# Ledger of designs, part 18: designed miniproteins, single chains, continued (4)

Each design is a single chain, and the fold is of that chain. pLDDT is the mean over its residues in the fold that is shown.

## One batch from the design tools (miniprotein)

Design m12597
Fold by ESMFold2-Fast:
Structure m12597 (fold): chain A 90 residues (1-90)
Amino acid sequence: KEEEIIEELRELIEELREEYGELPAEYQAALAANEAARPLSELERLVLELQGLMRAIYERAEAGDERAREILERLLPRIEEIGRKLEELE
């Protein structure tokens, strides 16, 4: 159900913000551009924010940032679970 997924996304994003910090400016700009083109649903906004954060963290981990790698390894199973729930929404 959508409400449950929204809650889990909010919790995950808050944990990522606490560990990593705010969404990088380039991804914030992408979110703003999407919203300017059309209103985003809450679910869509949270999904895009999570994707932006995960990509930024992944790029840093690939560049050799140990902290970014540790965050990814810890949170990947939870992200995969949320992804499965999103698929069930179609």
Scores: mean pLDDT 72

Design m12598
Fold by ESMFold2-Fast:
Structure m12598 (fold): chain A 82 residues (1-82)
Amino acid sequence: MIYQVVAKGLTPEQAERLAERARELGGTASVSKTDYYVVSATGLTLEQARELADEAAKLGATAKVYDSQGNLVLEKKGKIIK
């Protein structure tokens, strides 16, 4: 089963670092910008997705992990919004 991680609320530098980390884990990652930088990574195992979500949360982003059916299985919120 493959998982998707979506992380929002990143700076440009943080988004690039997180995307590189997703690729190192064996996933595919894209960076997009609207009002903020967003990283979307796919092709990850649950453990890889959890690690990426934890790294995104440490950067202050909100990260959501979805399974292959589109169900939300994990959400990590940045500590700066606590």
Scores: mean pLDDT 77

Design m12599
Fold by ESMFold2-Fast:
Structure m12599 (fold): chain A 106 residues (1-106)
Amino acid sequence: KSPLLERLLKEARELIEKEEDEEVKELAEKALELIEKEEDEALAVQAAEALIEALKEEDEEVKLLAIKAVIKALENKDIALAVKVLDAVQEEDKEKALEKLKELVA
């Protein structure tokens, strides 16, 4: 694994360990496992960055939908979806972020 991906995976694990919501924790652990098994490094890096930003999110619904969208991107090997998830989570208007993420998960 690249040093960048190893650093991102370490940060994601530390954030998951601090997570108090059991549903978020279980979904994030599933996303992390999929990232660790992903052979496309570009997809793995984008998914890891999206997962980290999702875990830093304070809005619980945005956090849950973002993690579900990361899982979907990894299962479908869709790097464009992973990039869109990262963009949606970084949206300052959380109602717009939620609408975007609902479309990505559908």
Scores: mean pLDDT 85

Design m12600
Fold by ESMFold2-Fast:
Structure m12600 (fold): chain A 99 residues (1-99)
Amino acid sequence: MPLPKIPSDVKVVDVKIEKNEEKNVYVVTITVSINGEEKEFVIEIPSSLSPIEKGGIMFGAVLLAKGIPEEEAIEYLREVLRDQPQEVIDKIIELFKKL
């Protein structure tokens, strides 16, 4: 199946990353503008994850914030991570599904 087209009317205006020491996670706040209205999407990413795992989850979260369905966001994740080991791809998708 061809990948869905990413909506052009949804813009990422800010990405804020704060470490929560008690939970040992990074709290990522993604601010998007949809038809002139700003909305925040908040996710928690375990601080123990590798940079590529964190990046993959953040990319998936941005797709969700832009209104892309989970199943279609997973297809995008598989394509952008295609050069990564299968175990890394599977771990990123498992963590993404928990968002």
Scores: mean pLDDT 76

Design m12601
Fold by ESMFold2-Fast:
Structure m12601 (fold): chain A 87 residues (1-87)
Amino acid sequence: SKEEEVEKLKEETLKKVKEYVEKNDEDGIFNTVVRFIAKLESILSPEETIKEIEKFYEELKPLLPDNLAKKIETLVKARIEELKKKA
């Protein structure tokens, strides 16, 4: 189902983020998050995408150093605002 596809994508994304955190690869983490959001947009409506991004960020935040979490929060907020214009 669509729900199963989204959950699988989230699990795979979180696994990749953990791998990049262990390698101190900030670009890898950032690119992984951007790719995840792009894939959500291809599967979900704008409104559904916003909800899934918000859920994902809550799970992502405790995995990241504070400075990187703030950078990703800025990315997430900017993307949510763009999606709101389409919803």
Scores: mean pLDDT 84

Design m12602
Fold by ESMFold2-Fast:
Structure m12602 (fold): chain A 89 residues (1-89)
Amino acid sequence: FEEGAEEARKRLQEIDKLMKEVEKFYKENPEKRSIYKKIFETLQKAQELYLKAYNLLKNKGDVEGAQRYFDEADKLIEETKKLLEEAKK
């Protein structure tokens, strides 16, 4: 499914942008590095899940399997947002 694979690619691009932002905060806030490291690790897990979804769509056409990985990755993105708010104070 070309359309679903394209959606997975867009999600991977979004997460790459967010990871670059977190990396910047990690460098600028030495006293908060432990929190930003956790955020970055959570984003890496979400990236892996979106990549698994992409591979399922591209190689097997498994739309339902891919959707489960999207849902799991989306939960990790929500966790990342909560951690970012915590890092702000």
Scores: mean pLDDT 80

Design m12603
Fold by ESMFold2-Fast:
Structure m12603 (fold): chain A 96 residues (1-96)
Amino acid sequence: MYKVTATLPSSDPGLVEMAARAAIQNGAKKIVVRSDDEEAAKRVEELGKEAGVEVTAEVGASPAVIEAYFDTKEKAERAAKAIRRLTGAEVKIEEV
């Protein structure tokens, strides 16, 4: 399994939602959201519920961090590129 860790430029709910949508669209199986903004976490949880993706909200971080889990390296790399382009996040990919 592969993990994409995106450190966002801020905890803005719209920015966090955009990163989560990009992860889901590229085949994320699970998303972990760490944000000091409760609205950001809520939006990602709702997106996950609608898409059938497991979402966990953890103790807040500033700026917000998203961890997305993928079954293939190709999906993880596509998600990482999309998140970086859309949000300007610092992105790391790890095999887990």
Scores: mean pLDDT 82

Design m12604
Fold by ESMFold2-Fast:
Structure m12604 (fold): chain A 95 residues (1-95)
Amino acid sequence: MQLSTEEIVKAMEEVAEEAKREGKSYPLTINLDKLDEEALKKVLELVKENKIALLGFYSSAEPEKVRKAQAEVVAKRKANPDEPVIEFVEAAAPP
């Protein structure tokens, strides 16, 4: 069952608010099977703004989509290394 963009964004905002309250980042893995491009962009903005630790992306249906999403985040980090950016935390869950 795919969640709506609004439901995903609300859940991410709640996690970000709790992280700010606790003064720490919660590691997240983003399921690309549940996100369209607009939802993914919104989630990435929330992760960046609230400095949530990102374990990575996964997709059971489209592994190439995962590779593209990871490459785009890495490219953006290389372009602006001094900016607050999404950080991948090594040790994503096994496939």
Scores: mean pLDDT 57

Design m12605
Fold by ESMFold2-Fast:
Structure m12605 (fold): chain A 68 residues (1-68)
Amino acid sequence: SMREAVLIGASYYVLAIGYAAKATVSKTKAKRDEYIAKNQEYIDKADEEYEKALEEAKKKKEEELRKK
């Protein structure tokens, strides 16, 4: 559902923020690069869930138009 997709997307953004924080406090380049990569992966996952929410909203709008 749209609500579930939004909540899952928000959860992925929280995880991404956590990895960004870990990258900031990391003392080695290797660990920073690892956490930056994970941060981007979770941002991408959040964006996919928001795209899902947009598709669900479009489908509901089309169904409402069909009933009129």
Scores: mean pLDDT 81

Design m12606
Fold by ESMFold2-Fast:
Structure m12606 (fold): chain A 103 residues (1-103)
Amino acid sequence: KEEEEFEKKVQEIASKIAKNNDLPSSLIIALSLVISAELGAPKEVFEKRLKKHTRNPEETELTFALKLAIELAETGNLEEVLKKISERYGVDIKKLREIKEKV
């Protein structure tokens, strides 16, 4: 139930991003998870998701996103996390900041 509530919140953020931006689904999910961490989602919800997801090593993009959300929840360093997303997806960090501000 708690995991389902978390997934619904992530989906709501992802839907807001997708409505206003033409981005790859993997990037939308990465941003939705990172924004959830920025909004105060506890580290433990991302760790539980990562543990379940780690059984499928082919979902590398989701593993990357979950690890960044955990890092942000631990460090509070949004700029470093956005830089890593920018480098992986080839998207300008300024655009990533604009997307975050609109959520």
Scores: mean pLDDT 78

Design m12607
Fold by ESMFold2-Fast:
Structure m12607 (fold): chain A 73 residues (1-73)
Amino acid sequence: SDARETLTKELELEEPLLLSDEELAEVLLPIVAEYKPLYEAATTEEEKAALEKELLERAREAVLKANEEVKKK
């Protein structure tokens, strides 16, 4: 999946993504919802870049955590 390939590159994942597309959406949707209003309120490219970096770091952490939970099942 193009979206999965893009995400693994953006998040710099060192392990294979074990989540289904649906499980991945469930993990990422709350994070995107949290950052969307902050990103829309940002007026400078510097503010937007900082928020994008935070979004990617938080998304990486959440995906890795969910990936570990799948390994335990």
Scores: mean pLDDT 79

Design m12608
Fold by ESMFold2-Fast:
Structure m12608 (fold): chain A 66 residues (1-66)
Amino acid sequence: GKEEAKEKIKEILLKNGYSEKEAEAAADVLVDQPDSAAGRAVRAELLKTIGEEVTEEIERIAREAQ
């Protein structure tokens, strides 16, 4: 479900240098508000910080949780 997707995304972000607070906020936005301005901003930042491959994996996890 959405909670499991958020935890999985959070773990990936923590392993890629995000803080606990940053990872939780990003995971919440990507799962709950993917098509919002906030969701687009998070996606753009992930592409710059962790790259396309990891960002695509995170987005897939978020989509599958819907």
Scores: mean pLDDT 85

Design m12609
Fold by ESMFold2-Fast:
Structure m12609 (fold): chain A 78 residues (1-78)
Amino acid sequence: SPVEKMERLLKELGPVKTPEEARAALQEFLDKALAEARAKGNSATIEEIQEAYEQTRKEFDELVKKLEEEGKLDEVLG
């Protein structure tokens, strides 16, 4: 279900109360992962991180939309 998918994703992000906070947390994880990969000079890892981020962001945005339409977003985040 969209609720179960969101709960799994939120476990990886830590404590967030709004979709905006969750997006900020996703961006912070991306920035840290990219900085570590760049420090190691691994271009393949950088591309993999970018692709994974784009997929996760898309899935998150779709889940937010579904939960908002169902009136359940506040139950999952708040």
Scores: mean pLDDT 74

Design m12610
Fold by ESMFold2-Fast:
Structure m12610 (fold): chain A 94 residues (1-94)
Amino acid sequence: SENLEYARQAVERLAAHLEALFKARGYDVTAEASVEEKDGYIIGRVRLRVRAPGSAASEGEMEVELRIPKDATKEEIDAKVEEFRAQLEAGAAA
């Protein structure tokens, strides 16, 4: 599916962006992206594993989920991913 592949690439870019953002803030972080089709939606997930600087024992994990209609255009996929990124960055800044 072209839309599924495009969404996968968009979610992978989001994961890379979030990884870079947390690394810039001094965290040891890895980001993993996945997408699947279910019930007429493309479900994108980003899993972040975060270790605070200087903490050998503390590991945080967070998962974020984004739902996109299966028939969305490439522009709509990009818009939804960007909106979601902006919301996550706003939440992290608060």
Scores: mean pLDDT 77

Design m12611
Fold by ESMFold2-Fast:
Structure m12611 (fold): chain A 85 residues (1-85)
Amino acid sequence: KEELEKIVEEAIKKIKEAGEKNDLEGIKEAFQEALQELAEKGLISLEDVEEIVLKILNFLNENQDAKKFAEFVIELLKELLKKKL
């Protein structure tokens, strides 16, 4: 649980910084790194990954603004943290 919180908090920080720079690639990279680390440590299931991926695809279909995308993925990470606490 402490490891999950640490990974999520570090990811949120990186995503926020990339969003402030209007860096869509940086947001994607930070988010992918967080999901990879969470999966490697067994902190999330394949079902969690599938749910997150579907939400991202739905968001990107309607919105391609980097700052809004950063806000969206930060919210997803916060929801994931609450679900696992």
Scores: mean pLDDT 78

Design m12612
Fold by ESMFold2-Fast:
Structure m12612 (fold): chain A 95 residues (1-95)
Amino acid sequence: MTAPLPKEEVIERVLEEFRKYYPSLNEAERTLAMASGAAIAGEEVLRRVIEEIGPPSIEALEEALKVLESEPKTPLTERVKEILRKLLEERRRKE
């Protein structure tokens, strides 16, 4: 087992990878990437990404969920779906 990284270091590494690919991604792909990062490194990643680029649109959240419907059911994909559903509910609640 490798020594666990400090939480902040894990978050920063996830954000650096996101920023590296961000310019080549459409809105739905960015939404999927941020939710995946949050599933791996925790909710703080989600807050940091939203602070940097703004919250995803309802359409982008729905498209990201649709992409995951074709993925095999794993603990990771289920966590990503839960994060996306939570964001979608929060966005719809503000309407």
Scores: mean pLDDT 74

Design m12613
Fold by ESMFold2-Fast:
Structure m12613 (fold): chain A 71 residues (1-71)
Amino acid sequence: SEVEDLRKALEEMIKRIEEDYKLIKEQNKARVHPLVARDKEFAELTDEQIENALKSYEPILKKLREEIEKL
């Protein structure tokens, strides 16, 4: 169903963002996520700049979680 497909897509997006965020925080290595790169233009950013950019995505993660709860 469309609702099930949307739920899976949202869960996958959250998982990827969380994995990249955790990797940066715990291993001090940056990963460029397409969603983050789109907002912050990551082409030449440092690992610390990428981590700071990911912090600006806390509202996005919260919104994605809320959308899943509504399904």
Scores: mean pLDDT 63

Design m12614
Fold by ESMFold2-Fast:
Structure m12614 (fold): chain A 78 residues (1-78)
Amino acid sequence: MSVEEVLEKIKEEIERILSEMKSKEEAIAFLEEAIAYYDRQIAFLESHPDLPDRERNIALLREMRDYLEKKKAELKKE
């Protein structure tokens, strides 16, 4: 399975989870927790320069983080 297919599936699952949430506040809290998780993973990879595929993995995590930040901003504007 391609990296693009994996990212699309993760995005679809996030959308499904958000659609099942009872309140906007719960959805925002979920997104904030997910963003914090990715921030910790990025920081770990950045602190370990000798890890293989580090730059690729950081790029993927940043793409997911940016997606989550965009979803959070959209919810806050509604």
Scores: mean pLDDT 79

Design m12615
Fold by ESMFold2-Fast:
Structure m12615 (fold): chain A 71 residues (1-71)
Amino acid sequence: HMEQQIQQAEQAIADFADRMGLTPEQKQQIIDGFRKMLDAGWSIDLSVDISLSMARMIAYVNKLEQKAKLK
């Protein structure tokens, strides 16, 4: 039950990061953060919400850097 939910959540986060145009390194950073939140006793739902919010913030920063030519 829990193991399958964690695997599905990690895949959903990875797919979201890919859709948001994150680099492989940024995607791995988000997934590592998700795992650390679970290890710290956070719920899967809360950990997913925070991970998706972090992915959105990283994507926004990437977009600003691209606009400023500061890649």
Scores: mean pLDDT 81

Design m12616
Fold by ESMFold2-Fast:
Structure m12616 (fold): chain A 71 residues (1-71)
Amino acid sequence: SKMDEVEALFDALDTDGDGVLDGAEISALAVRLSARGIPVTAEELLTRADRDGDRAIDRAELLAFMEELLA
């Protein structure tokens, strides 16, 4: 499913292994999601998925946002 792809992308881009995406990792995620037919920008991810306002997104924040976007 597309959600399985999102989780796989999160794991692949979490190069620090800290369970959080930031900076260049978020930009790479946005590009890969758009290439898979999910049109999202890094700015949109930071604005809508980053609920803590720390300019980083964890797996739970990303999945909650993607559930809304794919519904």
Scores: mean pLDDT 76

Design m12617
Fold by ESMFold2-Fast:
Structure m12617 (fold): chain A 67 residues (1-67)
Amino acid sequence: AATERAIEAMAQEAEKLGLDADLVRSGVRAAVNAGIDIETAARSTAQSLGASPEDIERIVEAARKAA
């Protein structure tokens, strides 16, 4: 429930920033399922998609607000 809201909030923020929302959803989901915390999963996924440090922080903030 809280994790799902955070993942969806991240994907929506990523889409606004021009990133692939589906890749954010799948990447964060895979990382969380591997036992990585949601904030670390969000940062790692956004970095792998080439997000700037500013955009990474916006995505992580969206996760924090939704959780």
Scores: mean pLDDT 82

Design m12618
Fold by ESMFold2-Fast:
Structure m12618 (fold): chain A 85 residues (1-85)
Amino acid sequence: SLPPAEVRVEKTADGKAIAEVRLRDPEDGSLVEGRGEADKTKAIGIGRGGPSPVSREMAKRLAELTAGAAAHIADAPELEVRYET
């Protein structure tokens, strides 16, 4: 089975949301990270780590989507979610 993924979300004082995604690449167990920043109008993300471009792109996109969603959620200062795959 694939290793679990972790998602963490934080809201900033200026009304932005920051999302961090951490997962382990199934080929070598290395850390793959995504980071997203969003306000109510836009989201931007980056993925890094691991040998897998697919894992990096997934982490990036999940971070972008999570930050964008969190920017619209009232009064959620920090949220951490673990996914099992």
Scores: mean pLDDT 69

Design m12619
Fold by ESMFold2-Fast:
Structure m12619 (fold): chain A 96 residues (1-96)
Amino acid sequence: MKKIEVAALLATYLFLHGLGYDEEADKVLEEAKKVGNIKDDESILEYMDKYLLSIKEEEWEELKKKVEELLKKYAPEALDKLPTFFENLKETIKAS
């Protein structure tokens, strides 16, 4: 699903950027722009609200799986920190 694919890319971008993996984060963000057809004049924050913060409970397991697959591709060394990130992300989505 295009929406869940963009959400997974944006979540992976946030995770990598938060860890200081800026080069890997930028690569993931460019893929998110390509898949989501994101225009240069649109804020990444608006796309996070549209795709990531709108994720339903039913889509959560698919999101986690796609983020793990992306992380294995871009920064496999960061996998051990992923469970804590998912807990924090779920709380953020519920608060929004």
Scores: mean pLDDT 77

Design m12620
Fold by ESMFold2-Fast:
Structure m12620 (fold): chain A 94 residues (1-94)
Amino acid sequence: MEEIEKLLKKAEEFEKEGNYEGAARAYIKVGEIYYEQEDYEKALEAYEKAIENAEKAGNKETLAKALKNRAKVYEKLGDYEKAEEYRKKAEEAE
């Protein structure tokens, strides 16, 4: 979708500018679109980048959201152990 391409380009621009919060939010949106498409592997990749950028930004709320969304993907993949791990990390981030 053109939507994903635009969000990825925007995320990369935010990273280059040092706007890690903007990048994290853009990657969360990319992950959400892939999750709705049931492309769980690409959703995981997007949420991983969102987590990295949220950590650099120091924004606990955005970090918790990315971690919770990653946990939801692991639930869909049947990896309940990893889902629980990321859910706990999200609770600790808030």
Scores: mean pLDDT 87

Design m12621
Fold by ESMFold2-Fast:
Structure m12621 (fold): chain A 83 residues (1-83)
Amino acid sequence: MVEEKVERLLEAFRAGASPEELQELMEEVVEAAREEGLSDEEIKRLLLEMQERALEILREQGAAPEELAEGEAKLAEARAALA
């Protein structure tokens, strides 16, 4: 269930969904993860993995250097938050 919602969010991101749509899909992922018994730390790790995959999608699509730099900065912040 969680994996299905993660893939749905990443596919929406790949398709250029709005920030509002992505936020709603993120909330669905978090809710599903909690329902499946994931801990808060496991959910944070899941979100970090999703951010890493989203950055890979941006690279695959040829995103501008400033967009990639922004994504890398957000990943660094997310990794620091898990420490």
Scores: mean pLDDT 79

Design m12622
Fold by ESMFold2-Fast:
Structure m12622 (fold): chain A 88 residues (1-88)
Amino acid sequence: IDELAEKASDPNVSEEELKKIFEQLKPHLDDPDPEVRARAVLALAYIYKNSKDPELKKEIAKMLQPLLTDPDPVVRKAVEEAGKILDE
């Protein structure tokens, strides 16, 4: 996850690389560890910020929606932080 988050936050990352990182992050959103889910949420926010693909952005927004009501407060805080990244 840390490697994927670093790549996703790089402003020079390619659209192809962003899509690859997105696919690798999907299973981590369902991880039993809330710290893993929270890190995946933040990495997805950077993919959204750096992507120019409206379809990828829509898919990311859809994937983040159920995490707004995640039972763990760490994950909910990560979604709030992600929202701030997206509003930039």
Scores: mean pLDDT 77

Design m12623
Fold by ESMFold2-Fast:
Structure m12623 (fold): chain A 93 residues (1-93)
Amino acid sequence: MLEIKESLLKTKEEEVTLLEVNGSEEDLEKALKRAAELAAESGKKVRLVFNGDNERVYEASINKATGKVVITSVKELINGEWVEIGEKRGIEL
């Protein structure tokens, strides 16, 4: 069963919703959609930590100019090392 934990992360600069998801590769799109829905609902950045075959970090944020949610692939744990990615895509809600 997909395990989802939601919490609030306070940084020096901003308040971010932290979404931690443990699942399989098939659950990734569902986790991304949930992060996007939370970002759209709150207007706040959502940081998704996805623990599938490897740990991946995404950020979901609403583009205030377009009203659309953008997902950024932040970093991925590959062979024990964190790799910065920086790719952005839109997501349908």
Scores: mean pLDDT 76

Design m12624
Fold by ESMFold2-Fast:
Structure m12624 (fold): chain A 80 residues (1-80)
Amino acid sequence: MKAEEARKLAEEGLRIAEEGKKLYEEGKKKNDAVKYAAGGVLLAGGGASGMIAVRLAKESGDEEALKLGEEAAKLSGGEV
């Protein structure tokens, strides 16, 4: 149960973090404050989801969810 939730949360978190990073970098390059702010929010949200997924994955022993969650957290500059 929690393993399936951890995988979905890790996958979604990673996708959101990657989208956020791209938007954040575009905002910085084009001096677009809205994209910069929106990208930062998405990057933080994706990273937070990744951290939660890592916690759940460690409890369930799901190595794939753990890996995906750690990737999402690392994209946001988080340590897990």
Scores: mean pLDDT 76

Design m12625
Fold by ESMFold2-Fast:
Structure m12625 (fold): chain A 83 residues (1-83)
Amino acid sequence: MDRIAESAATVLAIYKKEHQGKLKPGDIARLSGAVLVLMSESFIDGRQAAVVRHLTKVLEQAKKEGIPTPLLETLLRQAQEAL
């Protein structure tokens, strides 16, 4: 399983929990870790295409479910600009 795909899914899962009012202790730490992985991978040459692909899929799912994910949208724009 790709670290980018896993991290993008983790961010979406935590935003789903926030949207549902189900955040628990430790969720914010997991969110921060996942965002750091996505950010670091978006700066690595040859990894931008994978970041764009996985973030696009997760953002499409989030939009269909009405879940706001502003951090993922920012990371997607950054990765697209680095291509």
Scores: mean pLDDT 76

Design m12626
Fold by ESMFold2-Fast:
Structure m12626 (fold): chain A 105 residues (1-105)
Amino acid sequence: SALSEEEYKELLAHIKEQAEEIIKEVKEHYPEIAEEVKELLEKALKAAENKDYKGLLEQQYKLLLIAADYVLEHGSAEEQADAEAARAKFEATLEAKLKEIEEKE
């Protein structure tokens, strides 16, 4: 449940690198959702800096749900079916992980 100071710094650095790459990619390929993605990533980084692992998890899954919702709006019929299934799985996984964190606190 507790990360070492070194593990925390490594995790934070990794999250920052991933966030910068995602923001760059989304601005180039998915400009319609770029601002929402940026806001969620900024909230995720703040949660990570504050060692708020529940908040970090929530922002990460919101990002996955936005990606699924984008495919549901703009994808082919086959891609939409896959995105709907993925979205339901992301929601169920988030609920299960949040419950696990709450039970460990």
Scores: mean pLDDT 75

Design m12627
Fold by ESMFold2-Fast:
Structure m12627 (fold): chain A 123 residues (1-123)
Amino acid sequence: SAAFQEELKELEVELSKVEGEIPESLKKKYIKLLGLEGIPAPKVDKLLKVEQKALKTLLKLGYDPTSLPTQKALSVLTVVFLSDPQISEEEFLQTAESLLGSLDDETREILLILYKVLKEVTS
């Protein structure tokens, strides 16, 4: 829904501004919004560190994290992290096509950046 997308963007902006430890209040908002209540706390913590690194990397490269291509790519990163964080680059892009349909060049470029972030945090 539009309300879900707006709330997620607000949480992502807040997460991108965090220096040091991610506040428990922000973690609880992510858990509720994304339905992560059944996921172990250490895995949720690692997901949020991946998301934070992704957001900060995109901002440094001049991408708008609130744009539709970036939001689509971040949704794939979340799904992949929760299901198969050891995924290959080819399988990551195939998963993106399965979830999003045909990828435009901008979405594909952002996905490749996010895949590198995933590998750096999960290695």
Scores: mean pLDDT 88

Design m12628
Fold by ESMFold2-Fast:
Structure m12628 (fold): chain A 96 residues (1-96)
Amino acid sequence: GLAREGRNLALSYIDKKYEELKKRADEVGRLDPERAAEIKAFIDSLYEKAKKLAEEHPEDVEGILKEIDSMYNEAKTRIDEALAEARARREAQLQA
């Protein structure tokens, strides 16, 4: 039924966003492996939360997708901040 189709669409979208975030976190790992591990743990927690939302609320596909986008943007912001901090630390070490 429609609820099953909505859940499948949400889960597919979650999987795609999860893979994108994991690839970005790997870029952090090239500069700061410890920070990358923290970010990956955060991404994993969001993935579990998003999957649970899709499974528990298959009737609200639009609302679920909006919340997934919000979670993705939060994770992306943390990755971008971590990359900026890692680059700044590397430059400071080269100047010292």
Scores: mean pLDDT 82

Design m12629
Fold by ESMFold2-Fast:
Structure m12629 (fold): chain A 90 residues (1-90)
Amino acid sequence: SEEVERLIAEGEELAKKPELSAEDLERAAQIRVKLSLHRRHGVPVSRVTDEQAAALAARLAELAARRPELGAEEVRAEREAAVAAVVAAL
């Protein structure tokens, strides 16, 4: 739980910034993915690398952007597949 608390605190510090750099936005996305995998799939945050979190965040953003073309059901299935692939690789 210490790692979860650390990531929450890091995210809160990022939220205090009046302006977010591109690096700050990438870090916020990594934190969000790690915390989401922990809450929804029981994955320890320490097992997810920053690179894995960034890659999954980018894939989820791509799917969200393509939702008008793919539809909600296809996006949901692709999101579940992307998350399952990351969890299986850990």
Scores: mean pLDDT 86

